# Ledger of designs, part 83: designed miniproteins, single chains

Each design is a single chain, and the fold is of that chain. pLDDT is the mean over its residues in the fold that is shown.

## One batch from the design tools (miniprotein)

Design m2894
Fold by ESMFold2-Fast:
Structure m2894 (fold): chain A 98 residues (1-98)
Amino acid sequence: SRFEEARRKLKELIREFSGGRLSDEEIEAQYRRLIELGVERAREGLEAAVAGDPEARALLEEVIAAGDTLVSRAAEAALAGELERAYELLDEYLEELL
């Protein structure tokens, strides 16, 4: 699954940036924190785009254009003004990533 690959790649990056000094349990904790922070920042971006912020809307259009299917559906919902639907999709991604 794409979620399994994304989890593996991000955990490997955390291991590399730590210089191998973190345990697997500590890597799992840092991974969870990064995902939670990323989701929080994404929620703020979705809210700004729905509110009509041109910069936030332009960033979501770039995400859709890049073809990232994991985030593009939430971005599409936000650009359509469907904030609750965008949150539901983002929560689905969080559940799959954690």
Scores: mean pLDDT 78

Design m2895
Fold by ESMFold2-Fast:
Structure m2895 (fold): chain A 100 residues (1-100)
Amino acid sequence: MTIDELYDRLAEAWRRVLENPEDKEARGEVANTVTLLVLKDEELKEEYNKLLEELKEEAKKKNLNDDEVTKKLEEIFEKLVEFALKKKAEELGVKVEELK
């Protein structure tokens, strides 16, 4: 899958999440697509690893339950989507809104 195909897939999956935040299938597609983008983009990989280490530390210190961890993972993926789309917008010289 090309990087452009991954961005198209991310945009579509993210649109589905915005329409229905409880759509587990759409959320899974966002998570999977972000993970694939992280493997191709070093800046996204560094941001993702930083956010995951923060979540691991918080989960251990606060003894977070599965629902709390799931909510924090959703927040991380949302931040990564925003980071990825902002980076792509900057590379293309357009606004983030024009990518949606």
Scores: mean pLDDT 74

Design m2896
Fold by ESMFold2-Fast:
Structure m2896 (fold): chain A 65 residues (1-65)
Amino acid sequence: MEKYIKQRLQRAVDLKVITEEEAKKWKEEMLKAGVTQKEADEIFQYLVAGMRKAAEDILKKAKEK
């Protein structure tokens, strides 16, 4: 999971959607929340689409189980 999240976040950085620092924080929060691959994919889709609030809402829901 960590390697998968890291690779997807690096793609978002390469697309200039988020910074390297933001990617590090997203990785730490996603791992701490125990996101599934489906939740990770949804977060990345929303980040790439510029829907940062929607991505944050998925992360928050994952933290709540």
Scores: mean pLDDT 81

Design m2897
Fold by ESMFold2-Fast:
Structure m2897 (fold): chain A 96 residues (1-96)
Amino acid sequence: DEAEELLEQIKEALTLPEEQEEESNERISEALSRGVENYFDKFLENRKKLSQEELRELVERAREEAEEFKAEHPHLSEGEVAILRDAIYWRLLVNK
């Protein structure tokens, strides 16, 4: 699953040391760009197919998974956790 591979690339980039912040940002940007190019149409299609309740359940799952990752990596900022949460949500929705 390439969407899962892109999510793992984002997770790896977020765990890079501070001295590699530029490399981290480039890897995250590349993964997000590839995700949009390859899966954006499926994301939009599946988002329209799901009910508001189903969408909310996916958002809650993404939040929980991002919080679990944050617990293992407490150095992550609120912004970084938000990026991860959104990437997890996108991956969950694309794979519906």
Scores: mean pLDDT 77

Design m2898
Fold by ESMFold2-Fast:
Structure m2898 (fold): chain A 88 residues (1-88)
Amino acid sequence: MKFDENEPSFIRYSRARGLTDNLLKVKSIEEAIKVLKGFDSIGLMAVETELLGKIKDEKEKKEFLEKMQSTDRDERIKAIAETIVKLG
């Protein structure tokens, strides 16, 4: 997906949030990683925010937030993919 920088951020965010519902239907970590590699930073942030709202355990939320602080994009994508499969 290509995000237009002139498109309002709330519209880009809303679109990425809609994609998160489809991502929760993915059953393999490898497939989720493949899809997430196509996301820009705003798209990844939207997915992270939606997943954070779906995690019920405070300890698991904290661990997820700590992984999102990683400067390694691949590590961050892997953590998102693992959370998608766990919640789906």
Scores: mean pLDDT 74

Design m2899
Fold by ESMFold2-Fast:
Structure m2899 (fold): chain A 65 residues (1-65)
Amino acid sequence: EKIVDEIAKLLGELRAATSDEQRGEAGARLVKAVNKAIEEAGGPETLDEYTEFVLKLIEEARKKL
């Protein structure tokens, strides 16, 4: 819930970024937020589970935009 809202906000910032510095900062924060969500979920066991988790998290975040 909370992490999906944070990722949605960061995706919005990344989309609105007009400079390489802004994109870099927003991108770095987005990566950290995704990694935190993965760790809080207990971590995936396989690469397929990792991919599914990341894609689903991004899709849920985009639905809130």
Scores: mean pLDDT 72

Design m2900
Fold by ESMFold2-Fast:
Structure m2900 (fold): chain A 87 residues (1-87)
Amino acid sequence: MEEKVKKLNELSRKLKQLIDEARRLLETGGSPEEIREVLEQAKKTLKEMEKVADELSGAVRDAARHEIEQMKKEIERLEKELERKYG
């Protein structure tokens, strides 16, 4: 359990950094190719978080699933913004 929580925290930190980078690139006029690559890495990290969360239990699992759902919505918003600006 504790090792899985540590893994989840590491993935959460990485995912937040990727989301922040995608947002920065969208705001500062980064290339659509660079933004797509960052968002693909974010989606891969999110899938890894989902797998780890499925191995958790109780309140920790519920908290992890809630964070994952919020991050998923943020990625979807960034993908829509990318399509709006460059699609």
Scores: mean pLDDT 84

Design m2901
Fold by ESMFold2-Fast:
Structure m2901 (fold): chain A 73 residues (1-73)
Amino acid sequence: PLSEEERIRRLITARMFLIAASTTLMLAERGRASDDEVRRALELARRTLEMARELGDTKLVEKAEEVIARLEA
């Protein structure tokens, strides 16, 4: 198990990755993102998903899965 401080640091990182992916998703939904930008956003969202699963953060897992599904649409 992670220490409380390490858990918080990992949550910050996971959330930062998700924010970046979600921002690219907004551009993609407007047809304004390149294929490379979408691919990078998918990588970030998948990293968030892996970290969220390791942390046991079910809400963050759900948010990451939603962003991935919408980027893949």
Scores: mean pLDDT 88

Design m2902
Fold by ESMFold2-Fast:
Structure m2902 (fold): chain A 73 residues (1-73)
Amino acid sequence: SVADLEAMLALEEKDIAALDEKIKELKKQLEKAKKAGDKETAEKLELKLLLLEAVKGSSEYIAERLREKIAAL
């Protein structure tokens, strides 16, 4: 049903928002590490950001497909 698709979309949007907040916080930590010259911490944070941005991209892809299905109904 449309309601089931809308509920799934709402959950994906909530997850995306939570990932955005985590990414924002890690970007602040990365800036601090770079300014401190802590290359090891900066590289570790860059890898964490890469992984979280990939997860966010997957959730955004699912959300877009759900929007397309809702629009087609």
Scores: mean pLDDT 89

Design m2903
Fold by ESMFold2-Fast:
Structure m2903 (fold): chain A 93 residues (1-93)
Amino acid sequence: MDEADRVIQRLLELGEKVPEAKEAARRAAEALRRAATGDLDTAHEGYGELVGAGNELLEIGKKNPEYKQDIEDAVRDALRVARRLVDEKEARA
């Protein structure tokens, strides 16, 4: 399983542990999957969607102090991986 797949799994697991986060985590996981599997335009769209869903997850984390750090770490890793995937696709375009 590559790094993107690991982060996708971590986001989905957080959504199961924090019911309020379930929909935002699902959207973040889907956005990261699109960045990983799509072309450059799809990866840019995925990155933008991930920023939106990530911001929602960070706000939910503020209300769920026991999962706040796990949510922050997962969002940061997801954005880092998605940016790398976009940059790699731009370099090959």
Scores: mean pLDDT 87

Design m2904
Fold by ESMFold2-Fast:
Structure m2904 (fold): chain A 73 residues (1-73)
Amino acid sequence: MSSAEALELFIEAGKLKAEAEEAIRKGDVETARKLAEEIRRIGEQLREAGHTRIAEELFKAAEELLEKARKAE
């Protein structure tokens, strides 16, 4: 994976994070969980490609979103 491809995936994950936070605000817990899982999948792809630091940031973001979704129930 190139640095440009990794950057594109990281930007995509950032957009998904914003959508997940909006879903939590609206009480759409199921959508927030799906988006958090998608962010985690992007993190796994980045980790496998050797972008460990970025992957860890995405894993933390996904776990934070899942925790917020759980508390919103």
Scores: mean pLDDT 84

Design m2905
Fold by ESMFold2-Fast:
Parts: sequence; C-alpha cells; structure tokens
Structure m2905 (fold): chain A 83 residues (1-83)
Amino acid sequence: SLEEAIRRLEELLEEARRRGHRLAVTALESALETLRSENPSRLELELALGLLGIALGVAKVIGDEETARLLDEAIEVVRELLA
C-alpha cells in the first residue's frame, strides 16, 4: 500500500539522517515528497524511481556502500507500488 511504502521510506530516511548519509537523505526526501503528494500518478512514481536509480549509480561510483544499500531498498519499495 501507499501508506506502507511511505512508512518504509520514512524508516530508511531516519537511518540515513542518523548516520549522516547526505546523498541518501536528499534522494529519500525527494521520493517521499512524491509519495506524499495528493494521489501520486504512475508517471510521478516512475520519475521518483528514475531519480533514485541515478542516486544509486552515483553512490556505487563513489564506493558509498551504505548509501547504495539504502537507495536499493528505496527503489524496491517504489517498484512494489508500480507492480
């Protein structure tokens, strides 16, 4: 459900903030803004997924394994909403 997806992303954001993973924080805040918008469309969710994917690519290039893990989990949450 959308509510469950928001809860899961909020938990990931809390972990990212607590550990100071700034790239993950920025990407997760953007995804949550999309999910919290009034009746997010499939296109808006697909855009959020794309932006999370770009952030994941950056994290992998710079070797930030924890940010990559958080973003990979966020991508799975958004993918479940698109299925």
Scores: mean pLDDT 87

Design m2906
Fold by ESMFold2-Fast:
Structure m2906 (fold): chain A 84 residues (1-84)
Amino acid sequence: ELPAEVQERLAEIEQDYLETGDEIGAAVRLLELGLETGDPTLAGVATMALLRAGHEDTVAALEARAGPAVRAAIDRARAVVAKA
């Protein structure tokens, strides 16, 4: 069960995406939420989306601020995208 504040932030990101169609903005906000919460699943999903869209510089900048669990998730996402 996710904390109520994290669920609220996820709902806000989803609502903004539904209204704007900004997939990259949504992915950046998901990666930032993953960094704040230390959630490797959010970080991994967001990183995959950003890397497939060519935003490696954005991922590299945010990765510099990441704790070990989130950094490991980002590295796994890079390995998956590189093999595709």
Scores: mean pLDDT 80

Design m2907
Fold by ESMFold2-Fast:
Structure m2907 (fold): chain A 71 residues (1-71)
Amino acid sequence: SRAEALLKELLRLAEEKGDEESVELTKKLLDNVDKIRPEVLEIGALLALKYIEEGEFDKAIEVLKSLLSML
């Protein structure tokens, strides 16, 4: 799915940037990808990707925690 592809891209980018907390949160989301609405995951993953690209790691972490809270 597009959501899963975006989460995998997010994981690679977070690892590249050294954002270890976003890496762990993204892995948890990938383990539960079928439990959250795909459109919500897609929007959240895109937003987290943007924040990590901009170096706004705390904001990316908050987005990822918000997605996990839907489980």
Scores: mean pLDDT 85

Design m2908
Fold by ESMFold2-Fast:
Structure m2908 (fold): chain A 61 residues (1-61)
Amino acid sequence: MTPEELAARLRRYYDKVLAPRMKDNPEALARAEEFLARVAAGEIPDPRLLEALLRAADAFE
């Protein structure tokens, strides 16, 4: 999976599941946007969190 495909998959999960849960926490939303931007750029800002989010996104399918 390319970094762009990875970020797109996480973005779909974020928009449908995480963002609605975090609407009352703009700081968490800002951090999530930063994380997605870094993943799209090919960075691995937090490997454990990235793996956990991918597993959650796969389970959401």
Scores: mean pLDDT 77

Design m2909
Fold by ESMFold2-Fast:
Structure m2909 (fold): chain A 98 residues (1-98)
Amino acid sequence: SSAREEIRRLLELLVEWAEYNFGEEVAEIMRRFGERVLRARSPAEVRAIAAETKKELLRKIEELFKDEPLSVILQKQMLALGAVDVLEARIIALLEAS
């Protein structure tokens, strides 16, 4: 469907956005997230993938930005988790429409 193609393109843009804002290690986490959710067969599977991805992002961002002020770390975590949450909701909506 055209909606599935739009989501695929958004997942590609998410990887580019993550590389620019956080670096290659976070971009790789987002790339794996995209690959996993595009293969997901149910809303429950998408939610599980998103939950695992958010846990990995929290740890990786804290590790990469450990020398930054806590406010900067929290802002970066909020931005990355927010991106996953929005895409999770949109992908679930697409699966429920199918």
Scores: mean pLDDT 87

Design m2910
Fold by ESMFold2-Fast:
Formats: C-alpha cells, sequence, structure tokens
Structure m2910 (fold): chain A 82 residues (1-82)
C-alpha cells in the first residue's frame, strides 16, 4: 500500500543517514545539511500520503533525495581537498 511504501521510504532515509554518519567524516555543517534533506524528504512523503499521491510519486521523491545526498557528499569531498 501507499502507507506501507511511505513507512519503508522513511525508514530507508533514517538508515541512509545513520550509514553516512558511520562511513563518512562529515563536518557539523554537512550533518546539518543531511539532516535538513532527510527532514524535508520525510515531510514531502507525508504530504504525498495526505494528498492522495501515488507509489510512483514516493519512488520519484526517493530518487530526487538520493541525488541531493550525492551532491552533498560531492561538495563535502571537494571542500576537504581545498
Amino acid sequence: SLEELAAKAKAVLEEDRKLLYETHDLSPAARARLDAIVADSKARIEQLVADGGSQQDILQLMVETGRRIADLLREEEERKKA
């Protein structure tokens, strides 16, 4: 169901954040940005469920969130090399 997919998506976001905290030496600023991305994405998932969105909408949001996280990690690596 949409609600089950939403719950799984939110759980994946929390596990991804935990893994990134464990596997990456993130600055406090990068952690704050990651927290903001996760919080924003969770809020958007909840809005999609409330507004009667589709499973496809949640999957697209997860793809967009993955890109945002990838961009953050790239920026963090570039900062460390500067």
Scores: mean pLDDT 86

Design m2911
Fold by ESMFold2-Fast:
Structure m2911 (fold): chain A 71 residues (1-71)
Amino acid sequence: SSEKEKEMLKKLAEFLKEQYPETYAALLKKYGPLSPEELAQIFLEEMKDPSSPIYQLFQQELAKEQEEEAK
């Protein structure tokens, strides 16, 4: 349902803000001020393109987060 999709998008945006703040900031810099739902939707579209600077930044930030958990 659309309500479940909106809830998932809001949760994804909050997760990005808390866990991947560099990716979150890069999205705001590229697209301007976004609602949580818009930011999450744009993030998912960027993830479909491996050549995207946002995709590459997220992969680097994800790897860094995994290294911190391994310590």
Scores: mean pLDDT 80

Design m2912
Fold by ESMFold2-Fast:
Structure m2912 (fold): chain A 73 residues (1-73)
Amino acid sequence: DEELRRVVEEIARMVAEAIASGKPVDVERIEALLGEVLPEASRERLRRMAEAAAKAAASGMSIDQIVEIVRRL
């Protein structure tokens, strides 16, 4: 899904910026962004996706890898 890919690109940018600035990653904002493209997902699922996406992005995983992780959850 192109919309999910776009959101993951935004998540990766947010995570990179947080790391560069020495600030914590805003997982709640990531959850909100994922909720916009996955409105059927439960709060618990969105939180798991947000945490997984943030960790994957922080570890230097590619956008495609992060998208696959999110889709699998």
Scores: mean pLDDT 83

Design m2913
Fold by ESMFold2-Fast:
Structure m2913 (fold): chain A 73 residues (1-73)
Amino acid sequence: SELEEAVKKIEEIKEELERLIREGKMTKEKLDELMARIQKELGRIYEIDPELAEELAKELEPLLREAAEQLKA
């Protein structure tokens, strides 16, 4: 289903985000790319299941914050 596909894409993005943070390989270009992909897939999920979209967004928030902080170092 469209929902299952969008959720899988969010999980893939989350794994990539976590890996880049762990390895210290985050770049501004990559963060911008990942954020655009997150917004696209969360938008799709929001149209079908808004509560799930909010839950996934909350899970991504601390990872995005950590990525942004790594770019300051």
Scores: mean pLDDT 86

Design m2914
Fold by ESMFold2-Fast:
Structure m2914 (fold): chain A 101 residues (1-101)
Amino acid sequence: MLERVLADPDAVFIEFVTGPWSPRFIEARRAHEAGKPVVLVAFKKSPYVDVEAVKREAERLGMKLVIVDGEGKYSIDDLTPEQKEEALRKAREAAEEMRAA
């Protein structure tokens, strides 16, 4: 039901989001409310991503957010291999924090 993007084998759902009103953010929030490990990923400097709104809403809901310093627009396909590796690394770190809590 929830999209898993490069999260194997960490068993973490990773959702690339453009804003708090996006369908992927809504799906991620539902999974988070169900107790599933979910990490939101937003691209800094993307003209398609409201990073500040995503950050505020994620903090308000207690969701894990990873901000990638990339010029990707709104999908992992827009990232360089180096940026994809950085996003996955940060997502795994966030998942470990979530499991420790």
Scores: mean pLDDT 66

Design m2915
Fold by ESMFold2-Fast:
Structure m2915 (fold): chain A 68 residues (1-68)
Amino acid sequence: GSVPSEAERNLEKYFVLGLNYEAQNNKDLALNAYQQALEQLEKVQTLPEAKKQHLRQELQSRIQQLQA
């Protein structure tokens, strides 16, 4: 459907929260938010697999950078 699922909306919410916390140099909160975004991404069934893989890679990259 054209309407985002609740999981897709939550994915976007946590991704944006992660970006905001990272911009504030709040690395622990940013890490938590990106991890929540990944958890929501795995629940999304309405996005194409290629888009899910791209988002997963971006979230994992950001998480790895924050854990370094």
Scores: mean pLDDT 84

Design m2916
Fold by ESMFold2-Fast:
Structure m2916 (fold): chain A 72 residues (1-72)
Amino acid sequence: MKYKNTVTVTVLEGEARVGAASTYDSKVLPVLKAGETATATFESDDENDELKAAVSPQDKARVEVETKTEKL
């Protein structure tokens, strides 16, 4: 089966670097400011296969991560 996973990361406070879970080098990721949102979409073979955003907060950042899984 095919599933479409959409990961949305919203910065609530401060600044954060956001990227795909496979990219955990925070130095190369763009910096998002409070109120900014990044969205990444990935396909997976498994319903339980969840792709997570790699989030590296700068200073005392707060982020909200939302994952949506859609059956294809």
Scores: mean pLDDT 62

Design m2917
Fold by ESMFold2-Fast:
Structure m2917 (fold): chain A 87 residues (1-87)
Amino acid sequence: SMEELIKEIKELLEELKEKLKDNPALSSFLTGLIEFLDRVLEGYVPSEENLQGLIDMLREAAKSLPPEESEKMLKIVELLEKVLELH
């Protein structure tokens, strides 16, 4: 379900945020994304364009991360693409 996908994405974002805690800019961005997903779980419906833009931004961000963090970011991208398919 979409709810299960969003919950899995949030868990991965929390893990990624902990690994990137010494990077204030990325930590702040990930916090904002978690808050955005909380709103979605509360009934907010994002546009397809907003979801696609987020996917593209995260895919680009993954290119500059260390291997473990990059892998986790790409898993988040994969799950967001599944959310977009259900949208």
Scores: mean pLDDT 83

Design m2918
Fold by ESMFold2-Fast:
Structure m2918 (fold): chain A 62 residues (1-62)
Amino acid sequence: GASELEAARKELLERMEGLAKKIEKETGAKATLEEVSETEFRLTVEIDGKEYVFEASALDLV
């Protein structure tokens, strides 16, 4: 239901923020977290002038 999706969205956001901080700490790279939609997030990491993009959806958690 809507409450389950809201909980999944919050969990995904917390996990993505944790991943961004971990990448920055372990690699020294710059990580940018962006909310693409109410259920989708994008994490962009720049390492040695190359960009890596990771996308995740809270819908995959429900």
Scores: mean pLDDT 79

Design m2919
Fold by ESMFold2-Fast:
Formats: sequence, C-alpha cells, structure tokens
Structure m2919 (fold): chain A 65 residues (1-65)
Amino acid sequence: MEIEAADAIMELVSKGPMKKGDLIEEVSKRTGASKSLVSKIVNEMIKSGLLTRDEKTGIVSLNKK
C-alpha cells in the first residue's frame, strides 16, 4: 500500500508539477489509500529529498534539475 502510493506519486509528478492537494486527491483515488496516508507519504518523500515543494504555491515536483 505505501509502496503503491509512492509509485503513483512519482508517476504523477514525473508528468509535471502539481499542487499538493491535487496530488493527494489523485493518488488516493488511484490506490484506494486514505488522503491522510497519501499526505504522510508525500511529506516523507519531501523530507527524504525525492520531492520538492514550493512554499509560496504549494506545488510539488520531482527533485530534478
């Protein structure tokens, strides 16, 4: 479940940056995971450096150049 949600997050953000709320909603719909669980995984991926978040816009993207 956590791995499936993380994979869905990576797939969606690889297609383009997304607002955190939109990302959580879409991953929750695709995986059946709760929005709270998806939010936790997104926050952990940001903390680990896999994702970045813009504090002004709330947009989440892959940590890439």
Scores: mean pLDDT 78

Design m2920
Fold by ESMFold2-Fast:
Structure m2920 (fold): chain A 97 residues (1-97)
Amino acid sequence: SEENEKKLKEKEEELKKEGERGKEILEKHKETEHAKRVEELLEEIRRAYEENLGIGDELSERVEELLKELEKEDPELAEGLLGALKGLQLEFSKKRL
């Protein structure tokens, strides 16, 4: 049980660091059209979590499509989006406990 608690804390710290890195990447690229699309998608995902609806199929497809586009056109923004998504997931997992 104590080992499981330590592993949970380590995973939470990793997700927090990835979320913080994602936010820093998004701030560096905030003037780009792709960054605006990322921010809009992240806001919709945040609202879905706040309403306890989860991401759902429509938002999941939009995440996958945007990630595929960004991996080809702006790989650093793709990392930013992934990090920010992990940060949001961690934030709302703690609020539901």
Scores: mean pLDDT 78

Design m2921
Fold by ESMFold2-Fast:
Structure m2921 (fold): chain A 69 residues (1-69)
Amino acid sequence: MTAEELERKREELALLLYEARRLAEELGWDFELSPESLRYMEEVAERNPEKREEARRRARELLAEELAR
C-alpha cells in the first residue's frame, strides 16, 4: 500500500465516521472519539462535500444493519 493509497483510505474512513457519528447522535448513542480524530474528521468532511453524500448513504446502510441485529 502506497502512502497516497493509505491517505485516501484514511479520508474515506474519516468521512464515513463523521456521517456515522451524526446518525449515532440522532439515536442518542455515545460515540467516543479523541479530539484529534474529531478535528481530522471535520477537516476531511469540509474538504470533500460531494463525497459526504456517498458517505452518508453508506453510514445509513451500516446503521440499518446494526438496528436489524
Scores: mean pLDDT 72

Design m2922
Fold by ESMFold2-Fast:
Structure m2922 (fold): chain A 87 residues (1-87)
Amino acid sequence: MTSDQRRQSNYTYVTTYVRTVDNMVRQGIIDSVPSDIYDRTRTVLTAQSDNGGIVKREDIDDFAQDVADTIQDNINSLSSSQIQQIS
């Protein structure tokens, strides 16, 4: 793989994780970002890295922060129409 392909794969992984959490919020499974979402995200990414995952250990803290920020932004941006469809 080229370095660009690896970078794209890493972003796809992070984006998929964020999308999963966003879907859980949209379905009412979680109401808000847990205060420990950064630590939970870091734990998941560390486990993936240790098992030959696409995220390097050195990049985990940055990706965990980006994921936490993206999840928080997505929750805050949920529209009234999306909430009404869940209800």
Scores: mean pLDDT 55

Design m2923
Fold by ESMFold2-Fast:
Structure m2923 (fold): chain A 82 residues (1-82)
Amino acid sequence: MNEESLAILQKAEELIKKGKEAYENKDYEEAVKYFSEAAEIYKKILELAKKAGELADESFLNYFTEPLKEAEENKKKAEEKI
């Protein structure tokens, strides 16, 4: 993985962390924004990985599928509070 790909993944992880912190502070609109941005990053990476087809292994895809699910579930919880 190159430095650019690692930076994008680290950004997505930080966005989930910031979203959780915003949720705990009851800043639900801010939490939705952070979780939405994280989910968009993971969705885009997952789509690109799937397009690679034979070059994408299952373990690699799981790096994006599980965090994506977490981001989407936390987004829904925050939206419920608005």
Scores: mean pLDDT 77

Design m2924
Fold by ESMFold2-Fast:
Structure m2924 (fold): chain A 61 residues (1-61)
Amino acid sequence: SVKEAALEAGMSEELAERLEEAARAGDVNRIQGIVAEAVAKGQISAEQGEKVGRLAVEEAE
């Protein structure tokens, strides 16, 4: 799941849950915002954010 991938990458439970909700809602802009926030907070690298964001967008589409 998107949440599982986000948690494995190092995102907090809170942001991982929000990311899965955004993916289920099909909200690509919100997905990008959540991933950017996780990277900005130092929870995941930019490279990890790219991979997790791609998974979330694929789930949304």
Scores: mean pLDDT 84

Design m2925
Fold by ESMFold2-Fast:
Parts: C-alpha cells; sequence; structure tokens
Structure m2925 (fold): chain A 76 residues (1-76)
C-alpha cells in the first residue's frame, strides 16, 4: 500500500540520519521527528497488518536511537 511505501521511506531515512548523527541532541531530534511521522501514518492506516508494521518500525527506531546514544557515550 502507499502507506507501507511511506513507512519504508521513513525507516530508510531514519537509519541514514541516525548513522550520520554526531550528538545525543541530534539523535533525540531524529527520534522525535520519526516517531511523530510514524504516528501520523498510524492514524491514516485502517489495515491491521500495516499498523503492526508501523508499530514494529517505532520499536526499531527507539532501539536504534538508544544504541547510537550508547555508542557515542562509549567513544568518550
Amino acid sequence: SSIEEEVDEVWKRTKEEMKKAKTIEEIQRILEETLERLDELMERSTDMRVRMYIGAVEVATVALAHAQILALKRAE
């Protein structure tokens, strides 16, 4: 579906931005913007399978943000 394609693009962009982030503040901004966008897509979705996919990407985004924050702290 078109929503599924939008979720794919959000996830792809989020991974690239997180990889390039150099500060905790940048990671937090990317996380907040991504979760807001995924929430908008969730509100537009009526398909349970697509809603579950959005939920999975939200969980993955939070996990990725935490992993990147830990990596930056270990580089001190």
Scores: mean pLDDT 88

Design m2926
Fold by ESMFold2-Fast:
Structure m2926 (fold): chain A 83 residues (1-83)
Amino acid sequence: AEELLEETARFVREILREADADPSKLDQLIEEVDKKIAEVNERLARLKAEGAPQEEIFWVGVAGGLLGITLGILKMEKERRKK
């Protein structure tokens, strides 16, 4: 559970670094984050259906929240560049 959060934090850090370095990649980075969110949501749904420990569900949810915030940042940056 915590390992997923650490991996997600590393992924987010790399995505944000890439977005800052090359904003032309924003569309691709948004798609990558969307795919990760779908994976996390699928895992979260499965854990809930299986009656997994609340701690496991909590940390997967936190990872999903971090990805959601990251997606929001990327989408705001994309809109800023369209204007």
Scores: mean pLDDT 81

Design m2927
Fold by ESMFold2-Fast:
Structure m2927 (fold): chain A 128 residues (1-128)
Amino acid sequence: SVAETISRLEELERKLLRTENPSAADIGEFVRLYRQLIEEARSSSAGRDAVRQYLQRRFQILGKSDEEKVLMAAIILNEARKSERDGEKLIAAGTLLLMSVLRPELFSQFVPEAEAIIDEVKAAHGVT
């Protein structure tokens, strides 16, 4: 279920944030879970609602204007680019991809850079 996927992702995110050098297996599992959440959000209204609630818990975007949300996304991406921690890079990039599925009109502009960050981390760890 979407809830099980989100629960597994949240556990893995905590592990990635505590680990300076994450394993190829953990990186691969993280990418797999994010891709699964993207598909769930695309395939059903229940999936979209669950992903929206997950993002709201993490970023507290309630009451923000669209302009403020785009600025927050740009800041998240810029901080990910500057980070020396692969876990932080993956979590930020994955978040931007999920945001782009929910609100493509605001966040599709960030997709190429978010995908590039994921590909860079995957390549650094031998993940295909």
Scores: mean pLDDT 85

Design m2928
Fold by ESMFold2-Fast:
Structure m2928 (fold): chain A 59 residues (1-59)
Amino acid sequence: SDEELRRIAEETGLSVAQVRGLKTLLEEGFSREEAIAMAVASGVSREAAEAAIEAIERL
């Protein structure tokens, strides 16, 4: 899974830590919109957060 998270980070421009954080939020039961809102509050673009979540959901 670490290699897949690195690929998503490279494709979206996020750090691996940011991608892992989004995956953890979804695993903890936060909605997609909640996870996106938290990422945006941390300085991530909405577009990058959405792309990363779509890729994570396909894992």
Scores: mean pLDDT 83

Design m2929
Fold by ESMFold2-Fast:
Structure m2929 (fold): chain A 65 residues (1-65)
Amino acid sequence: SEAQAKADKHMEEGHRAANAGDLETALRHFKEAGDLGSKQAYFAAAVLAEVLGRPDEAAEWRAKA
């Protein structure tokens, strides 16, 4: 599906950004993948939000996962 293909692209870009140390870009891509239906992407977003020192944001993403 189109949504699944877009979610996969955002997951791929998120992992690439995270591996490069660009955690802000990684968080954005995982959030977008989650919005497209990937519950696992919301988990990844929550973990990155915790690492970035944003516990309130992390709690939001965990609630959506």
Scores: mean pLDDT 86

